# Ledger of designs, part 7: designed miniproteins, single chains, continued (5)

Each design is a single chain, and the fold is of that chain. pLDDT is the mean over its residues in the fold that is shown.

## One batch from the design tools (miniprotein)

Design m16211
Fold by ESMFold2-Fast:
Structure m16211 (fold): chain A 121 residues (1-121)
Amino acid sequence: MLTEEEVKELAEIIKETVEERQEETGLSPETALELLYINLKDVSDETLLQLLSQMREQGGSIGDALRRLIVGVGEEGAERLARKLYELGLLDTADPSRPLTPEDQEVLVEVLKALAEYGSK
């Protein structure tokens, strides 16, 4: 289970990488976190797991999942998030290009739901 400090560190990576891409995307860091909350607040853990399972069946990578579910996060953001999740012991790899495993799906459900809640507090 993610600690509040770990969630804050992940949210800061999202904010920094969204800010770096703001000229390209038109999204502010604040808006990116608000959109994550809005998009996931009414989505059950089981529904999110099903979405990630569909991505896995289509050959989706860890980075593909992060970029799809966190609006405004580009390649650098996905790479930094994967590395941080590896450093926290949540992923077994820092490589965002690795194809999703069932274990990755469970981790990403927990991470994305925690980030969505953090954006609402």
Scores: mean pLDDT 85

Design m16212
Fold by ESMFold2-Fast:
Structure m16212 (fold): chain A 92 residues (1-92)
Amino acid sequence: MIVKVKVTLRLRASKPLRARVSPLYEDGVEGRVEEVELGPGESLLRIETVAPTLEQARETLERLKEALREAAREQGVELEIEEEKVEIEVIE
């Protein structure tokens, strides 16, 4: 069974966030990230994760959120992450 999860995250930052680390390449779990800038301190992040299970897909998404929070913390930026949309597709 393969699970595809598409998540749209709204990011609100106290300052523009500069550095991003992609934690999304691991054996059997891969993710794609697309960022759309909405203005100073606000952006829309579209994430697509493919994994053998829904649990692994969710775990990858949570790791990405934590990486974003950590990058913001390192830069002295307060970051709010909101899940706007979650789409789940089961393939096979």
Scores: mean pLDDT 67

Design m16213
Fold by ESMFold2-Fast:
Structure m16213 (fold): chain A 89 residues (1-89)
Amino acid sequence: MSKEEFLKEAEAGIYAIRAAVYDNLADKYVKEGNFEEASKYYEEAHRDYEKAAQLYEETDTPEGQRLAENYRKAAEDMRKKAEEYKKLA
Protein backbone atom coordinates (compact mmCIF):
# COMPACT_ATOMS: atom_id res chain seq x y z
CA MET A 1 0.00 0.00 0.00
CA SER A 2 1.35 3.43 -0.97
CA LYS A 3 1.19 6.45 1.36
CA GLU A 4 -1.44 7.99 -0.95
CA GLU A 5 -3.59 4.81 -0.85
CA PHE A 6 -3.26 4.60 2.95
CA LEU A 7 -4.29 8.25 3.43
CA LYS A 8 -7.31 7.80 1.10
CA GLU A 9 -8.48 4.74 3.08
CA ALA A 10 -7.92 6.62 6.37
CA GLU A 11 -9.93 9.60 5.08
CA ALA A 12 -12.76 7.27 3.94
CA GLY A 13 -12.81 5.67 7.42
CA ILE A 14 -13.05 9.07 9.13
CA TYR A 15 -16.05 10.04 6.96
CA ALA A 16 -17.72 6.67 7.72
CA ILE A 17 -17.19 7.07 11.50
CA ARG A 18 -18.48 10.66 11.47
CA ALA A 19 -21.55 9.56 9.45
CA ALA A 20 -22.29 6.84 12.04
CA VAL A 21 -22.04 9.45 14.84
CA TYR A 22 -24.48 11.74 12.97
CA ASP A 23 -26.85 8.78 12.35
CA ASN A 24 -26.86 7.93 16.09
CA LEU A 25 -27.37 11.60 17.02
CA ALA A 26 -30.29 11.88 14.55
CA ASP A 27 -31.87 8.73 16.10
CA LYS A 28 -31.69 10.40 19.55
CA TYR A 29 -33.44 13.51 18.19
CA VAL A 30 -36.18 11.28 16.68
CA LYS A 31 -36.75 9.71 20.14
CA GLU A 32 -37.02 13.23 21.62
CA GLY A 33 -39.57 14.28 18.95
CA ASN A 34 -37.16 16.86 17.49
CA PHE A 35 -37.70 15.98 13.82
CA GLU A 36 -36.08 19.19 12.46
CA GLU A 37 -32.71 18.41 14.12
CA ALA A 38 -33.08 14.69 13.24
CA SER A 39 -33.53 15.49 9.51
CA LYS A 40 -30.46 17.81 9.55
CA TYR A 41 -28.22 15.13 11.10
CA TYR A 42 -29.52 12.43 8.74
CA GLU A 43 -28.60 14.82 5.86
CA GLU A 44 -25.06 15.21 7.31
CA ALA A 45 -24.78 11.40 7.70
CA HIS A 46 -25.93 10.99 4.07
CA ARG A 47 -23.20 13.35 2.80
CA ASP A 48 -20.46 11.68 4.86
CA TYR A 49 -21.50 8.13 3.82
CA GLU A 50 -21.52 9.29 0.15
CA LYS A 51 -18.00 10.71 0.58
CA ALA A 52 -16.80 7.49 2.28
CA ALA A 53 -18.26 5.41 -0.59
CA GLN A 54 -16.57 7.64 -3.20
CA LEU A 55 -13.16 7.38 -1.49
CA TYR A 56 -13.40 3.58 -1.08
CA GLU A 57 -14.41 3.19 -4.75
CA GLU A 58 -11.27 5.17 -5.74
CA THR A 59 -9.01 2.58 -3.99
CA ASP A 60 -9.54 0.08 -6.88
CA THR A 61 -9.47 -2.93 -4.52
CA PRO A 62 -12.12 -5.66 -3.98
CA GLU A 63 -12.44 -4.65 -0.31
CA GLY A 64 -12.75 -0.97 -1.28
CA GLN A 65 -15.51 -1.80 -3.79
CA ARG A 66 -17.39 -3.86 -1.14
CA LEU A 67 -17.14 -1.00 1.39
CA ALA A 68 -18.20 1.54 -1.27
CA GLU A 69 -21.36 -0.52 -1.98
CA ASN A 70 -22.15 -0.84 1.75
CA TYR A 71 -21.71 2.91 2.38
CA ARG A 72 -23.81 3.84 -0.69
CA LYS A 73 -26.66 1.77 0.81
CA ALA A 74 -26.15 3.48 4.19
CA ALA A 75 -26.16 6.90 2.43
CA GLU A 76 -29.45 6.08 0.65
CA ASP A 77 -31.03 5.00 3.97
CA MET A 78 -29.91 8.30 5.56
CA ARG A 79 -31.32 10.31 2.62
CA LYS A 80 -34.73 8.57 2.96
CA LYS A 81 -34.82 9.19 6.74
CA ALA A 82 -33.88 12.86 6.23
CA GLU A 83 -36.76 13.27 3.73
CA GLU A 84 -39.21 11.43 6.03
CA TYR A 85 -38.43 13.47 9.16
CA LYS A 86 -38.25 16.77 7.23
CA LYS A 87 -41.93 16.18 6.29
CA LEU A 88 -42.78 15.66 9.99
CA ALA A 89 -40.90 18.80 11.14
Scores: mean pLDDT 88

Design m16214
Fold by ESMFold2-Fast:
Order: structure tokens, then sequence, then C-alpha cells
Structure m16214 (fold): chain A 64 residues (1-64)
């Protein structure tokens, strides 16, 4: 359906935005994003040779 296609594109956009914001905000060297749903975004990033994992909502991401 058109709704399913739109949801997929929204998730892709969220991934790109999260990668950019975490690189800029945390100065992360590498960022991996998994969008489970709009309330559950898993972000794994590397900073100073250490791996960190956080789970945030879309609302929290947009508030960055």
Amino acid sequence: SALELLEQKIKETIKGLAEKLFKEKYKAEKVEVEVIDLETIKITFVKDGKEYEVTITLEELLAM
C-alpha cells in the first residue's frame, strides 16, 4: 500500500538523520542506526575507540 511505502521511506530518512546528528553531536567516528519503529530507534556508535549503544524515540531525535 501507499502507506507502507511511505513508512519505509520515513524509516530511511530517520536513519540518515540519526547518523548525521550523532556524528555532529557526539563527534562519533562510526554510527549504525536500526529503526525498529518510530518509538524505538537503536543507535550504535564509536567514539574514542569505544562502542556505545542507545535507544531513543523519534521525538527525542527531532529534539536534538
Scores: mean pLDDT 82

Design m16215
Fold by ESMFold2-Fast:
Order: sequence, then C-alpha cells, then structure tokens
Structure m16215 (fold): chain A 94 residues (1-94)
Amino acid sequence: SSSLEKLIEKIKELAKKFEEAIEKGNSEEADKLLLELSTELGVLELYLAVNKLELPEELKKFLIPFFKKASESPVLSEFSREEAKRLLSAVEAL
C-alpha cells in the first residue's frame, strides 16, 4: 500500500512535469519525462502483478487521456509519440 501510493505519486508528478515541458515547447525535456514515465509505469505493472492487484481506477482514468494527448503532441518526437501510444495500450490492458 505505502509503496503503491509512492509509485502513483511519482507517476502523477512526472505527468505534471511533462505537461509543463509540453506547454513550454521543451521537446528534449518532454521526451525525457515520457521515458521516465514509461520506466515508472513498468515498475507499477510489476508491483501490481507480484501483489495480484488491479490498476487503481482513478489512475487509469487519469493516464488514458494523458497518454492519448501525448500520442498526438507535435512537441514530442515521432519515437516518443509511438511510445505514448504503446503506453496507452498497456494502461487500457491493465
């Protein structure tokens, strides 16, 4: 529970920083933050699998529109837009 809450908080913090980087037009920082989000989501997926937990519905409702917007962002590289599409599919499957 405590570890799960920390992972969720980290993901939300990274998402906020990502939105700020997009708003500033900082492509390099936005790409970096998306990779950090991908890493933390991977840690969360492993934690959920090991503990036989479902992805919290509140986090799923937050991440789905977030990654959808990221996949359409002209500030991101094409590689990062494709990564955002992959992350969207991963979250929808959880």
Scores: mean pLDDT 86

Design m16216
Fold by ESMFold2-Fast:
Structure m16216 (fold): chain A 62 residues (1-62)
Amino acid sequence: TLDNEAGAKEGAERAREAALAGDAEGADQMGSGSIAKNRLDKKSADYVGEEARRAMAEAGLS
């Protein structure tokens, strides 16, 4: 739905913002929290999780 789509996009955006700020834990938490809070469907949840993982990798967690 549009609400699920908006929630997925917001979750991915928040995760990317946290990762860019150097907050790897925050990026993971924002992604997971958005999935739970917005009760995203499987596709939306998968999207947010993938974007959070990419954001954390790009931020150089290792």
Scores: mean pLDDT 62

Design m16217
Fold by ESMFold2-Fast:
Structure m16217 (fold): chain A 55 residues (1-55)
Amino acid sequence: SRAESMLLTLEQVAEALGAEGVELVKATINRNAHLLSPEVREQVLAHADKLIAEL
């Protein structure tokens, strides 16, 4: 699914670029909120916040 693909991308960004990379992805999602369903957007942002807290 799109949500699963985005969650995997977040994990890869966290591994490669750390918290700064995840924050950039989060900012990009927020600027382009209309391109995602609210459910997918909130799920992906929640996962990003969890990754940032763990980094």
Scores: mean pLDDT 80

Design m16218
Fold by ESMFold2-Fast:
Structure m16218 (fold): chain A 53 residues (1-53)
Amino acid sequence: MAAAREEELERRKKRVEEIAEKTHGVKLTDEQAEVIVYTAEALRKIGDELDAR
C-alpha cells in the first residue's frame, strides 16, 4: 500500500538521521537522508539479487 511505503521511508529516514548525528555528529537534511535510504535499499536489493545468482 502507498501509505505503508511512505511510513517505511519516513522511519528509515529518521533512523539514518539519528545514526549520522549520534555516530558521526552530522546533521542530515531530509533530502540527504532520503537519498541515503534509497541508495542503501537499492544496494541491498542488488546484493540480494547477486547472492541469489
Scores: mean pLDDT 74

Design m16219
Fold by ESMFold2-Fast:
Structure m16219 (fold): chain A 97 residues (1-97)
Amino acid sequence: SQRRQAILQRADATIQRLKDIQQQLQQALSETDASPELKQRVQELLEELQRVIEELERARRRYAEDPTDENEQEIEELIRRAEELIAEANKVIQELL
């Protein structure tokens, strides 16, 4: 179905965006002498990004196997959480630069 394909594509695109921002955050941290407090915040964000990547990959797989409304809602909720984390990571990258 077109709807199923669109949802899977949005999940895959969001996973890629999370991986890209994770790499950008790691790169920015490697290029600056950040305070211990900022380094801790970066580490916590990297751990949160990794958790959301893993959760979204699991939800995407579950939806691919069983495309229920419940499994669709799980993906939509994780995409919203991903957008919030990407916004926070972008703010931290600007603080590192």
Scores: mean pLDDT 89

Design m16220
Fold by ESMFold2-Fast:
Structure m16220 (fold): chain A 91 residues (1-91)
Amino acid sequence: SPSNLELLRAIARRVVDRLFSPEASEEQKEGAVEAMVYQFASYYASLKGLDASIEEQLEALNAASREEFLALLEELSKFIPELAEAYAEVS
């Protein structure tokens, strides 16, 4: 099974592919995927009350239970509908 961060990167790539122009470069898409991963880790750390570096925020998200990670994705899919569709494609 993929780690939380590996799954999140796969989901983020599907979201980026839906939202970005077909003419967007792979570098631009990869940058957007990593930005999304960092934003998710930061949001998760904020929910846990963690005052942590970006690397510590990523580690905390990766160490979260799969149930907690999926609950976070479900919550965020209310604001980013493309997340629910992307998750269905990679699960």
Scores: mean pLDDT 85

Design m16221
Fold by ESMFold2-Fast:
Structure m16221 (fold): chain A 66 residues (1-66)
Amino acid sequence: SAEIEALAEEVLAMVRAGASLAEIAAFLQRRLGVDRTLALAAAHEILRHPDLAVARRSIAALREAR
């Protein structure tokens, strides 16, 4: 989906700019309206493996969980 693609690209841009775990989690929580715990788990995974495929999968999982 266009929303998942746009969010994945924004998150990866934040990672490249040196954003912290807390900053990425807060961004995902605000944009998707998900629980902080779920947003932190997704942010951890993306920081561990900062690529589009991981970002897309993590964001898609967050949307399903909301």
Scores: mean pLDDT 87

Design m16222
Fold by ESMFold2-Fast:
Structure m16222 (fold): chain A 73 residues (1-73)
Amino acid sequence: TNQAGRLVATRTAELLRRLADLLADTPLAKRYREQAAQAEAIAADPNVTGEQVLRLLQLQRDAEAELAAVEAA
């Protein structure tokens, strides 16, 4: 269970860093890098909670929607 939560955190961090790179030199890029660092910290924590996993899944969904919008532009 904790291993699965850490995997979600790792994947979310990777997505956020990719999005930050695509939106470089904007305030959004800084926000996504900060969120990626938080997700990386969760991925390193053996005590990942279900609440943290749900927040990461929501963040991942929002980031995927933003990535689709950037790719459509």
Scores: mean pLDDT 79

Design m16223
Fold by ESMFold2-Fast:
Structure m16223 (fold): chain A 68 residues (1-68)
Amino acid sequence: AERHLSDEALDLEMQILTLAVQLAVDDTPEVRIQLDGKSLYYTAVFDDGLPAEEARKRADALVAALRA
C-alpha cells in the first residue's frame, strides 16, 4: 500500500541504488526494482542462453552492490 513518505527522497534513494548497481556491473542485465512498503525487491533478468556460472556472478555482484 502507498504510504505518506517524501516522494522526492524515496525517488532519489531508488535512483542512487539503481545507479550503484549499474556502476558495479558494467553490462548489467535488465534490473527491475519493486518497492513494497519498506521492502525492496530486485529482479535481474539475464539474456537467453547466458551460462549459469555467468548468471551467478552477476547475481552476486548485484547483491554486493545493494549492500554498499
Scores: mean pLDDT 55

Design m16224
Fold by ESMFold2-Fast:
Structure m16224 (fold): chain A 74 residues (1-74)
Amino acid sequence: PELVTRTVVLTFTAGMSDEEVREKVRAALEAAGVTDPEEREALIAGALQAFRDLHSLHPEGTEVKLVLPVRVPA
């Protein structure tokens, strides 16, 4: 089966813990069909870093959205 690019949109609140962000990204990736553990861990790490960068620019409680392109089975 060929892989198709899907867009996953995740909403975070500035001030969320790293663990909360990781768990939310993991659940969204599983729901989108990303089942490869290595790919999931790489995407989680990238999303966490992006959230940290955005968190430094926004006051606590600000809603932040991340848009992740993921490759999943069609």
Scores: mean pLDDT 76

Design m16225
Fold by ESMFold2-Fast:
Structure m16225 (fold): chain A 95 residues (1-95)
Amino acid sequence: SSMEEELKKRKELGKQIVEDFIIGAMKELIKELKKEGKDPEEIKELEEILKKIEELLSKKELTEEEQKELEELLIKGQEKIDKAIIERAKELSKK
């Protein structure tokens, strides 16, 4: 039905917003770490995750396995963002 198509479109839009947010936050984190000369290994891991996400998102259609891989990469990206926020908050609290 047309209502089912609208619901699907809304779910796809919501997913894209979350993906765009995580990608943007990861890019900003990489930029900050490079500017401060901090944690070159973390920068490499972030760049590798981001590259894999962008490669998957460049495909017209994803397999079920590729969809799971994308979700796992997005979760890993979010975990790294969360860690960086917590570490920054701790640094600010000590000064």
Scores: mean pLDDT 79

Design m16226
Fold by ESMFold2-Fast:
Structure m16226 (fold): chain A 96 residues (1-96)
Amino acid sequence: MEEKEKLREEAEKYESLLQTLRQAVDDRGAADPAFKKAYELARKAVEGTPEQREKYLEQARKVASDGDAEAAYATAQAMHELEKKVEELRKKIEDL
């Protein structure tokens, strides 16, 4: 099915971007343990309630510089959006 093939190609592109971003985060975390900790807290902030988000972001800013904490949060948001997009595309492929 042509539509199914297009969805597979799109999913593969997002999966490739997700793998690249995961590798970049792992590489940065290996070089900078403070960034790794800030990123783990940022991931919890993205997945948490609004109240939990603020608490985790405050903790991230205490572990890393404000700039690194902001970069970690932006990266965690991008990662989460890519994960959701891949899951959505894969579900659409299964439903076709």
Scores: mean pLDDT 82

Design m16227
Fold by ESMFold2-Fast:
Structure m16227 (fold): chain A 99 residues (1-99)
Amino acid sequence: FLKEGEEALKAKDYSTAIEYYSLALAVDPDNVVALANLAVALTELGMFDRARELLEKAEALGVPPEAYRYLAETYRMLGEEERAARYAALAREAGIPVP
């Protein structure tokens, strides 16, 4: 489900990405990568409040390094500059590319 969601995000098929990440979360509700990527897709569709809820849940669960870039990107899109900068710095220190 995560790989299929990633491919949908790359294709800008946000509805399909939401479906696959929702399936991933049905199997593992605490999958921080799925929470972060679902928030990216929701933000692209203008569903900002729902995206923030998912990012806050991801933060509460503990963000793994592979998710830092997604939180940085999504918080930047949401206009939350301080949080975006924090996760961008964490991603850079972990050697992960950040937009």
Scores: mean pLDDT 79

Design m16228
Fold by ESMFold2-Fast:
Structure m16228 (fold): chain A 81 residues (1-81)
Amino acid sequence: MLTREEAVRVLRELARYVKEKIEKSTDPEEQERYRKALEAIGEAMRELAEGKDVNEVIQRTLEELKKIDPELAKRFEELLK
């Protein structure tokens, strides 16, 4: 089970990865997907700061990322281990 602090750390690492992908991408569709992913990650971090349940926030965020970019969702799952 992840602590709130650990969950925030993982989300920040994922956000850094996504920001780097946006900067290196030349595909407008890929950039748009990564921007949507950053919005989802930012909302998750906000909800964690508000005291929402860590497992519910992580599960919802993972499901949102799977709809946006399945490969990014796999990266998130790897960071959660």
Scores: mean pLDDT 83

Design m16229
Fold by ESMFold2-Fast:
Structure m16229 (fold): chain A 93 residues (1-93)
Amino acid sequence: EEFIKDLEERYKKYLELAQKYLSPEEVERFIKEGENLSDGEALRVLLQAESAERKLKIMEKKGIVDPEFLKEAGRVYARAAGYYKKLIKKLKE
């Protein structure tokens, strides 16, 4: 129960981050890509999402805004959300 709740919180976090930087159509597309990732591909995407969160915090602290980076971060966040969505579905049977 707690593990599923943690995954749902991760899903919601990355979905909200993706929606901030991507159009609704782009969010749907990259979530679908995330649902189809292999375990190895998923590990890479999750590490990229965590790295992007840390980089965004550093950029915000320094007053740097890079629209191209924000769009790419959004795509990674959407794929991460898609993968968590797939895991939640599997665990709920």
Scores: mean pLDDT 84

Design m16230
Fold by ESMFold2-Fast:
Structure m16230 (fold): chain A 74 residues (1-74)
Amino acid sequence: MEEVLKKFNELLQELARLYTTLSPEAQRRALRLMQKAVDEINEMKKLPEEEAKKKFETFSKQVREEVDRIVAED
């Protein structure tokens, strides 16, 4: 779980840096995405570490795709 939390923290830091460059509408979308990410990590904390790591890898790809969409649509 520790490795997943470290990568999650890095993802949140990237989103925070990006947030300041976005329009107010895109910022609201980014905040919703960040909240969803927090909810997902809380669910992953209930899983064995190996399963949490695999789920995080899938989820982080989805988050990256959504971030790219938010930026492209801004």
Scores: mean pLDDT 78

Design m16231
Fold by ESMFold2-Fast:
Structure m16231 (fold): chain A 79 residues (1-79)
Amino acid sequence: SREEVLARLDALIARLEEALPLLPPEHQPLLQTLLEQARATRAWLEQASDDALSEEEYERILEQLDAAEEKLDELLSLS
């Protein structure tokens, strides 16, 4: 659902903001890009109506959020 995606984005944004100062300078641009993308998606979705996306489209976004979280975990493990 839209509410679930917004909650997942809020959680991801919080994790990215906490992780950013902990990463070496060479990895900060990638994390910063992920943070900017997450914030942009959240802002767009917050302004959209509940019917803006289908449940299938929300599930695809959740899959993309899972991929982003996996990428963050990978970056943190390399630090």
Scores: mean pLDDT 78

Design m16232
Fold by ESMFold2-Fast:
Structure m16232 (fold): chain A 81 residues (1-81)
Amino acid sequence: SEEEIEEILEQIKKTTDKKKQDELIAKYNKLVSEIVREKSREGWEAGLSPEQLKELNRELTEYIKEQNDKVKKALEIAKAK
């Protein structure tokens, strides 16, 4: 999962074709969403307290922002070619 995300990010950096970039970004976003959903589900199933669930939600929100920033930087690298 993490390995696949990193590979897609590397492909985005090397891709100048808009259609292929859009497809790679869509796949990246889908994988990130699946990871977030899985971690959220695991937290609920583990019986985390409301305070622990709030903390998990903050961490997952931060993770999404970090992933979006990585995609933005990868696209900037691709444009520089």
Scores: mean pLDDT 82

Design m16233
Fold by ESMFold2-Fast:
Structure m16233 (fold): chain A 60 residues (1-60)
Amino acid sequence: SMDQLMRMMDSIIRSADRIDPQFAQQMRDQRDRASRMDVDQMRQITYEMGQQFSRIGQQQ
């Protein structure tokens, strides 16, 4: 559901904020844009955010 995806995004953003607050702010902006998209696009963005956080951490 949309609510579950939003909660997942929030969890990723909170984790990112502990490592890189500037990157976390960019993720918040992406989350706000995603909230206006359909559920499939939001799911894809959530997945990509998780992948970026996992592989890059601090945008590296």
Scores: mean pLDDT 73

Design m16234
Fold by ESMFold2-Fast:
Structure m16234 (fold): chain A 90 residues (1-90)
Amino acid sequence: SIENALKILEEFIEENKDKLPEKSLEVLRKFIEWLRENPDISEDELIEEMKKTLEEVYEELKKAGYSNEEIMEVIEKLVETFNRVLEELK
């Protein structure tokens, strides 16, 4: 369900709010708002928006001075979260 998908994303933000720069959290909040506004979006379009969001989070972490190892750990967790979102929307 869209409600469960949004909850998964909101829980990721809550768990990471003290660990990630505000600009990265802002990128994720924009994705949540986009998904809320587009509940009937196709899986292919959703995957493309997820890829865009991952790239934007990567760039913000890099700008904030995170190491490549720290960035990859965050991206791996976010990919896992996005996969859970995709399963909820099937």
Scores: mean pLDDT 87

Design m16235
Fold by ESMFold2-Fast:
Structure m16235 (fold): chain A 80 residues (1-80)
Amino acid sequence: MSDEELQKEIDESLERMEQTVISSVSPDKAREQVEQLLESLTADNIEIQSRQIRALAELLPEDERREVLERLDELVAKLK
């Protein structure tokens, strides 16, 4: 119990620090940015925009993240 409480405090503190760094981007903004990046994806920008899409997708719920990554993989396959 005490060890689990300590681990929980550490995990929550790390998440809070990470959220403070990312605090300029809400999940709603991340969703809009992902949609714009997916629509503007080309062979020339695929490496950079794919990384940005994957990073922003981490801010989304698991189900939405999975759908975004599936759409990204399909677009990457079509552009290669």
Scores: mean pLDDT 71

Design m16236
Fold by ESMFold2-Fast:
Structure m16236 (fold): chain A 76 residues (1-76)
Amino acid sequence: EEPVVVEASDVDQPDESLRTARMSAVLILGSVLPTVVTPAARATLERLMAQIRATETDPERKASDLSVLERILALG
């Protein structure tokens, strides 16, 4: 469930890359048509999922982040 901490623009996680990667993936897909999704882009998303599985310590956040990326991969 929700932790006690507030996710403000202060300090959330020591990595920071997970949130940035998620936002970048959403923005990239918003600009790219399904027919032009490259294998390299898909491989990058799969790599981000692997990173989240390895580094995310909160099981609910892990599930949430993976669900977002799985939806992105399902797009094409």
Scores: mean pLDDT 60

Design m16237
Fold by ESMFold2-Fast:
Structure m16237 (fold): chain A 78 residues (1-78)
Amino acid sequence: GLENAQRLRDAFLRWLREKGFSEEQIEIVDKALTAAEKGDMKKMEEYIKQLREMGVPEEDIQAVREVSLAVLDLANQS
């Protein structure tokens, strides 16, 4: 449900801050997660592209994509 999606989002954003992500990067990740939760896959991919253009490593980009898809799945679970 949405509550599980929100918990995953909050935990992931906290973990990224602890890893040294800037607040600008965190804002873009949060926007990607919000787009995924709403099923807006094109908007999610646009934010992921912005993170890549900011020099975020591909390993972290992969984590953002995986968590975004998990958020989408959790938000759509009845």
Scores: mean pLDDT 85

Design m16238
Fold by ESMFold2-Fast:
Structure m16238 (fold): chain A 89 residues (1-89)
Amino acid sequence: SMEEERRRLLEEQRKLSLEILEGILEVLNLKPIDPETEEFPEEELQKIEELLEEIFKELEEEVKNSPPGDVAKVRELLEKAKKIVEELK
């Protein structure tokens, strides 16, 4: 059934998005502070971590409350998380 296939694909996409976000957050928490990364002081790093936690919470809340197929929100949250991680590189 198309409905069953659609649901399965959406669940796979959601799981992948969550795994990516979890991986990003885990890397951020475990990543050692490079002494050459003076452009990211502790205050800014903490704000970025809080922002990522907020994005992760919003993603979980959207998954609970949104109907199947609202992948656009997941994509937007994922893009924001990726951008933050890239800024920390």
Scores: mean pLDDT 57

Design m16239
Fold by ESMFold2-Fast:
Structure m16239 (fold): chain A 75 residues (1-75)
Amino acid sequence: SERLAALKAEIAALSRRLSRDPDDEAAGKQLHAKVKEMLILQLQTEKGYSKKEAEEALKKASPVEVAQLAQSALA
């Protein structure tokens, strides 16, 4: 829960940074990495997966499943 809240704050900060400078490749890469970490934590929380199981599930997930998980995490 605390780590998820921290990731949401980091994602929000990076999103604001990209809104000011859309060409900030470093912010874009960091945002992508933080969103992936958030999705892994959501899979661990919602399905009881280990980190490794969550990473494997995310690799196999459909775009619809990824979008639904992201919406759940950001709510």
Scores: mean pLDDT 77

Design m16240
Fold by ESMFold2-Fast:
Structure m16240 (fold): chain A 97 residues (1-97)
Amino acid sequence: MFKEVLEEVEKVMESLKDLSVAEQRATLLARIDEELARAQASTDPEERRRHLREIAIYQGALFALDLIEEEKMPWEDAVTMGAGMALGAYQLALRRE
């Protein structure tokens, strides 16, 4: 699970790397809002969990971005920390189901 989450956070951040930091944050926040709406509209628990997982991945990417910009953390370390946060957020969301 962690390796899969790490690869997903890395992929999201790499897809946004050519945007400004402000545009990266705005894009991630917009994607979180879209996935939250989809999760709330989903009547299938499995579909709902997939959207909750996507939210966690985007939250992890936001956390990694803050570590890079504010803490000047190396990209690889920030992505790893972001993936850890994403996994924790997803597990917390599942417990609230």
Scores: mean pLDDT 86

Design m16241
Fold by ESMFold2-Fast:
Structure m16241 (fold): chain A 95 residues (1-95)
Amino acid sequence: SMAEDARAALARLPESLAKGLARARTEEERKRLEMLAAVTRVLLEELIRDPERAEEIAREIEELLRENWELPVDELIERVREVLAERGLTLPEIS
């Protein structure tokens, strides 16, 4: 099923992102990958608790990232943090 495939893909994302961090060429690229890893962890926890809500939040974050990817990384992190906070979720500190 599509939902099972999506769940399996999300479970593997943190490992893929960790490998991306090891290959990052710039500090900005590292921060972007650390943000993606943190968001993925938060969404995976929500997926276990409330799969439908996790899917809605994931779509909102995906759209925000698509529209705002060219922003300075610190501004992008702040926008992601705000969206998650409005949904009662906390993004860990990214440095």
Scores: mean pLDDT 77

Design m16242
Fold by ESMFold2-Fast:
Structure m16242 (fold): chain A 68 residues (1-68)
Amino acid sequence: GLSLETALRLAEEEARLRGREATEEDYEVAEAVARGEIPDTESGKVAAEVGRKLREIGDELHEELLAQ
């Protein structure tokens, strides 16, 4: 999975893009993703959705980095 440092940075960036500060929930999800610990049931689907969003953010950052 993602390194813990990378996952935490992406969580903070996602919160910033939404005009808010990263919450404890954002950090908990980022830590779970980084550890490869996907919470069960509904949380598993949320972790998959967060993984998808983190990938979208990573792709946007990568394209912006290449554009500059």
Scores: mean pLDDT 64

Design m16243
Fold by ESMFold2-Fast:
Structure m16243 (fold): chain A 72 residues (1-72)
Amino acid sequence: SEIEELARAFVDAMVSGNMRKLRLVEKEIQKKYPNIDIQKIKQTFLDGVVAGLSRQEVLDLVIETIRKQISE
């Protein structure tokens, strides 16, 4: 799934602290889904990390957040 690939790239960039890679991934998401709220995706990632979720659980939340925004 394209959404799963973008979400994985986003989570990988956030976890690695690679700000240049993160900007490129955000730009790709915005290009494919112009109405998506990138800050909401970032907040979902941060909330998951604070809640002590695993990397896979955080990825699943990011995927769900992207899917919900595209459907709304």
Scores: mean pLDDT 86

Design m16244
Fold by ESMFold2-Fast:
Structure m16244 (fold): chain A 86 residues (1-86)
Amino acid sequence: GAETTKKILDKLLKEADKLVEKAKKAKTIEEIQKALFELEIILGLTRIILGVSKITNDKEGVELADKAIEYIEKKIEEIKKMLEEF
């Protein structure tokens, strides 16, 4: 239910934050690209959680997953901009 969804999303968001930090500290384009690729995977997993929450009529899980998607998408755009400026 929503409690399980929250725990999974919390773990995904923590991994996303670690990847963002890794990208900010990266010294090569390849390191930033790898972090971006791994963030896109986390975004995909978060979208799957949104789909599951919708199918199971978990309204709280849908709201949590939507917010997590928006957060991760914003971080991906920040890293893409860093790649353009590198």
Scores: mean pLDDT 87

Design m16245
Fold by ESMFold2-Fast:
Structure m16245 (fold): chain A 89 residues (1-89)
Amino acid sequence: DEEDERIQEALEKIDQKELEEKLQEIMKELEPEAEKAKEEYEKTGDKEFGQEKMRELGKKAAEKTEEVLKELGMPEEIVEAIKRKLIER
C-alpha cells in the first residue's frame, strides 16, 4: 500500500487536468479495438479470447499512460509502478 500512497502523492504534484484529458484521449484511441474485441466475444462466446484481447488493450493503455506521465514530469520509478498495476489485471 506504500506504493499506492507514493503514486497518489506524485499524481497530486502533476497537472491533473492535463492528465485526465490525455487519459481520455488514450481511451478514445483504444475504443475501436475494445469494441471489436467485444463484438468478437459476443459472436463466439470465447471468454479466453476476450480476456487475451483485453489484456493486450491493457498493455497498450499502460504504455500510452507511461508516456503521458513522463511528459508531465512524473518520476520514472512511479511511472513503472503505475504501469505494473495496470498490466497486473
Scores: mean pLDDT 74

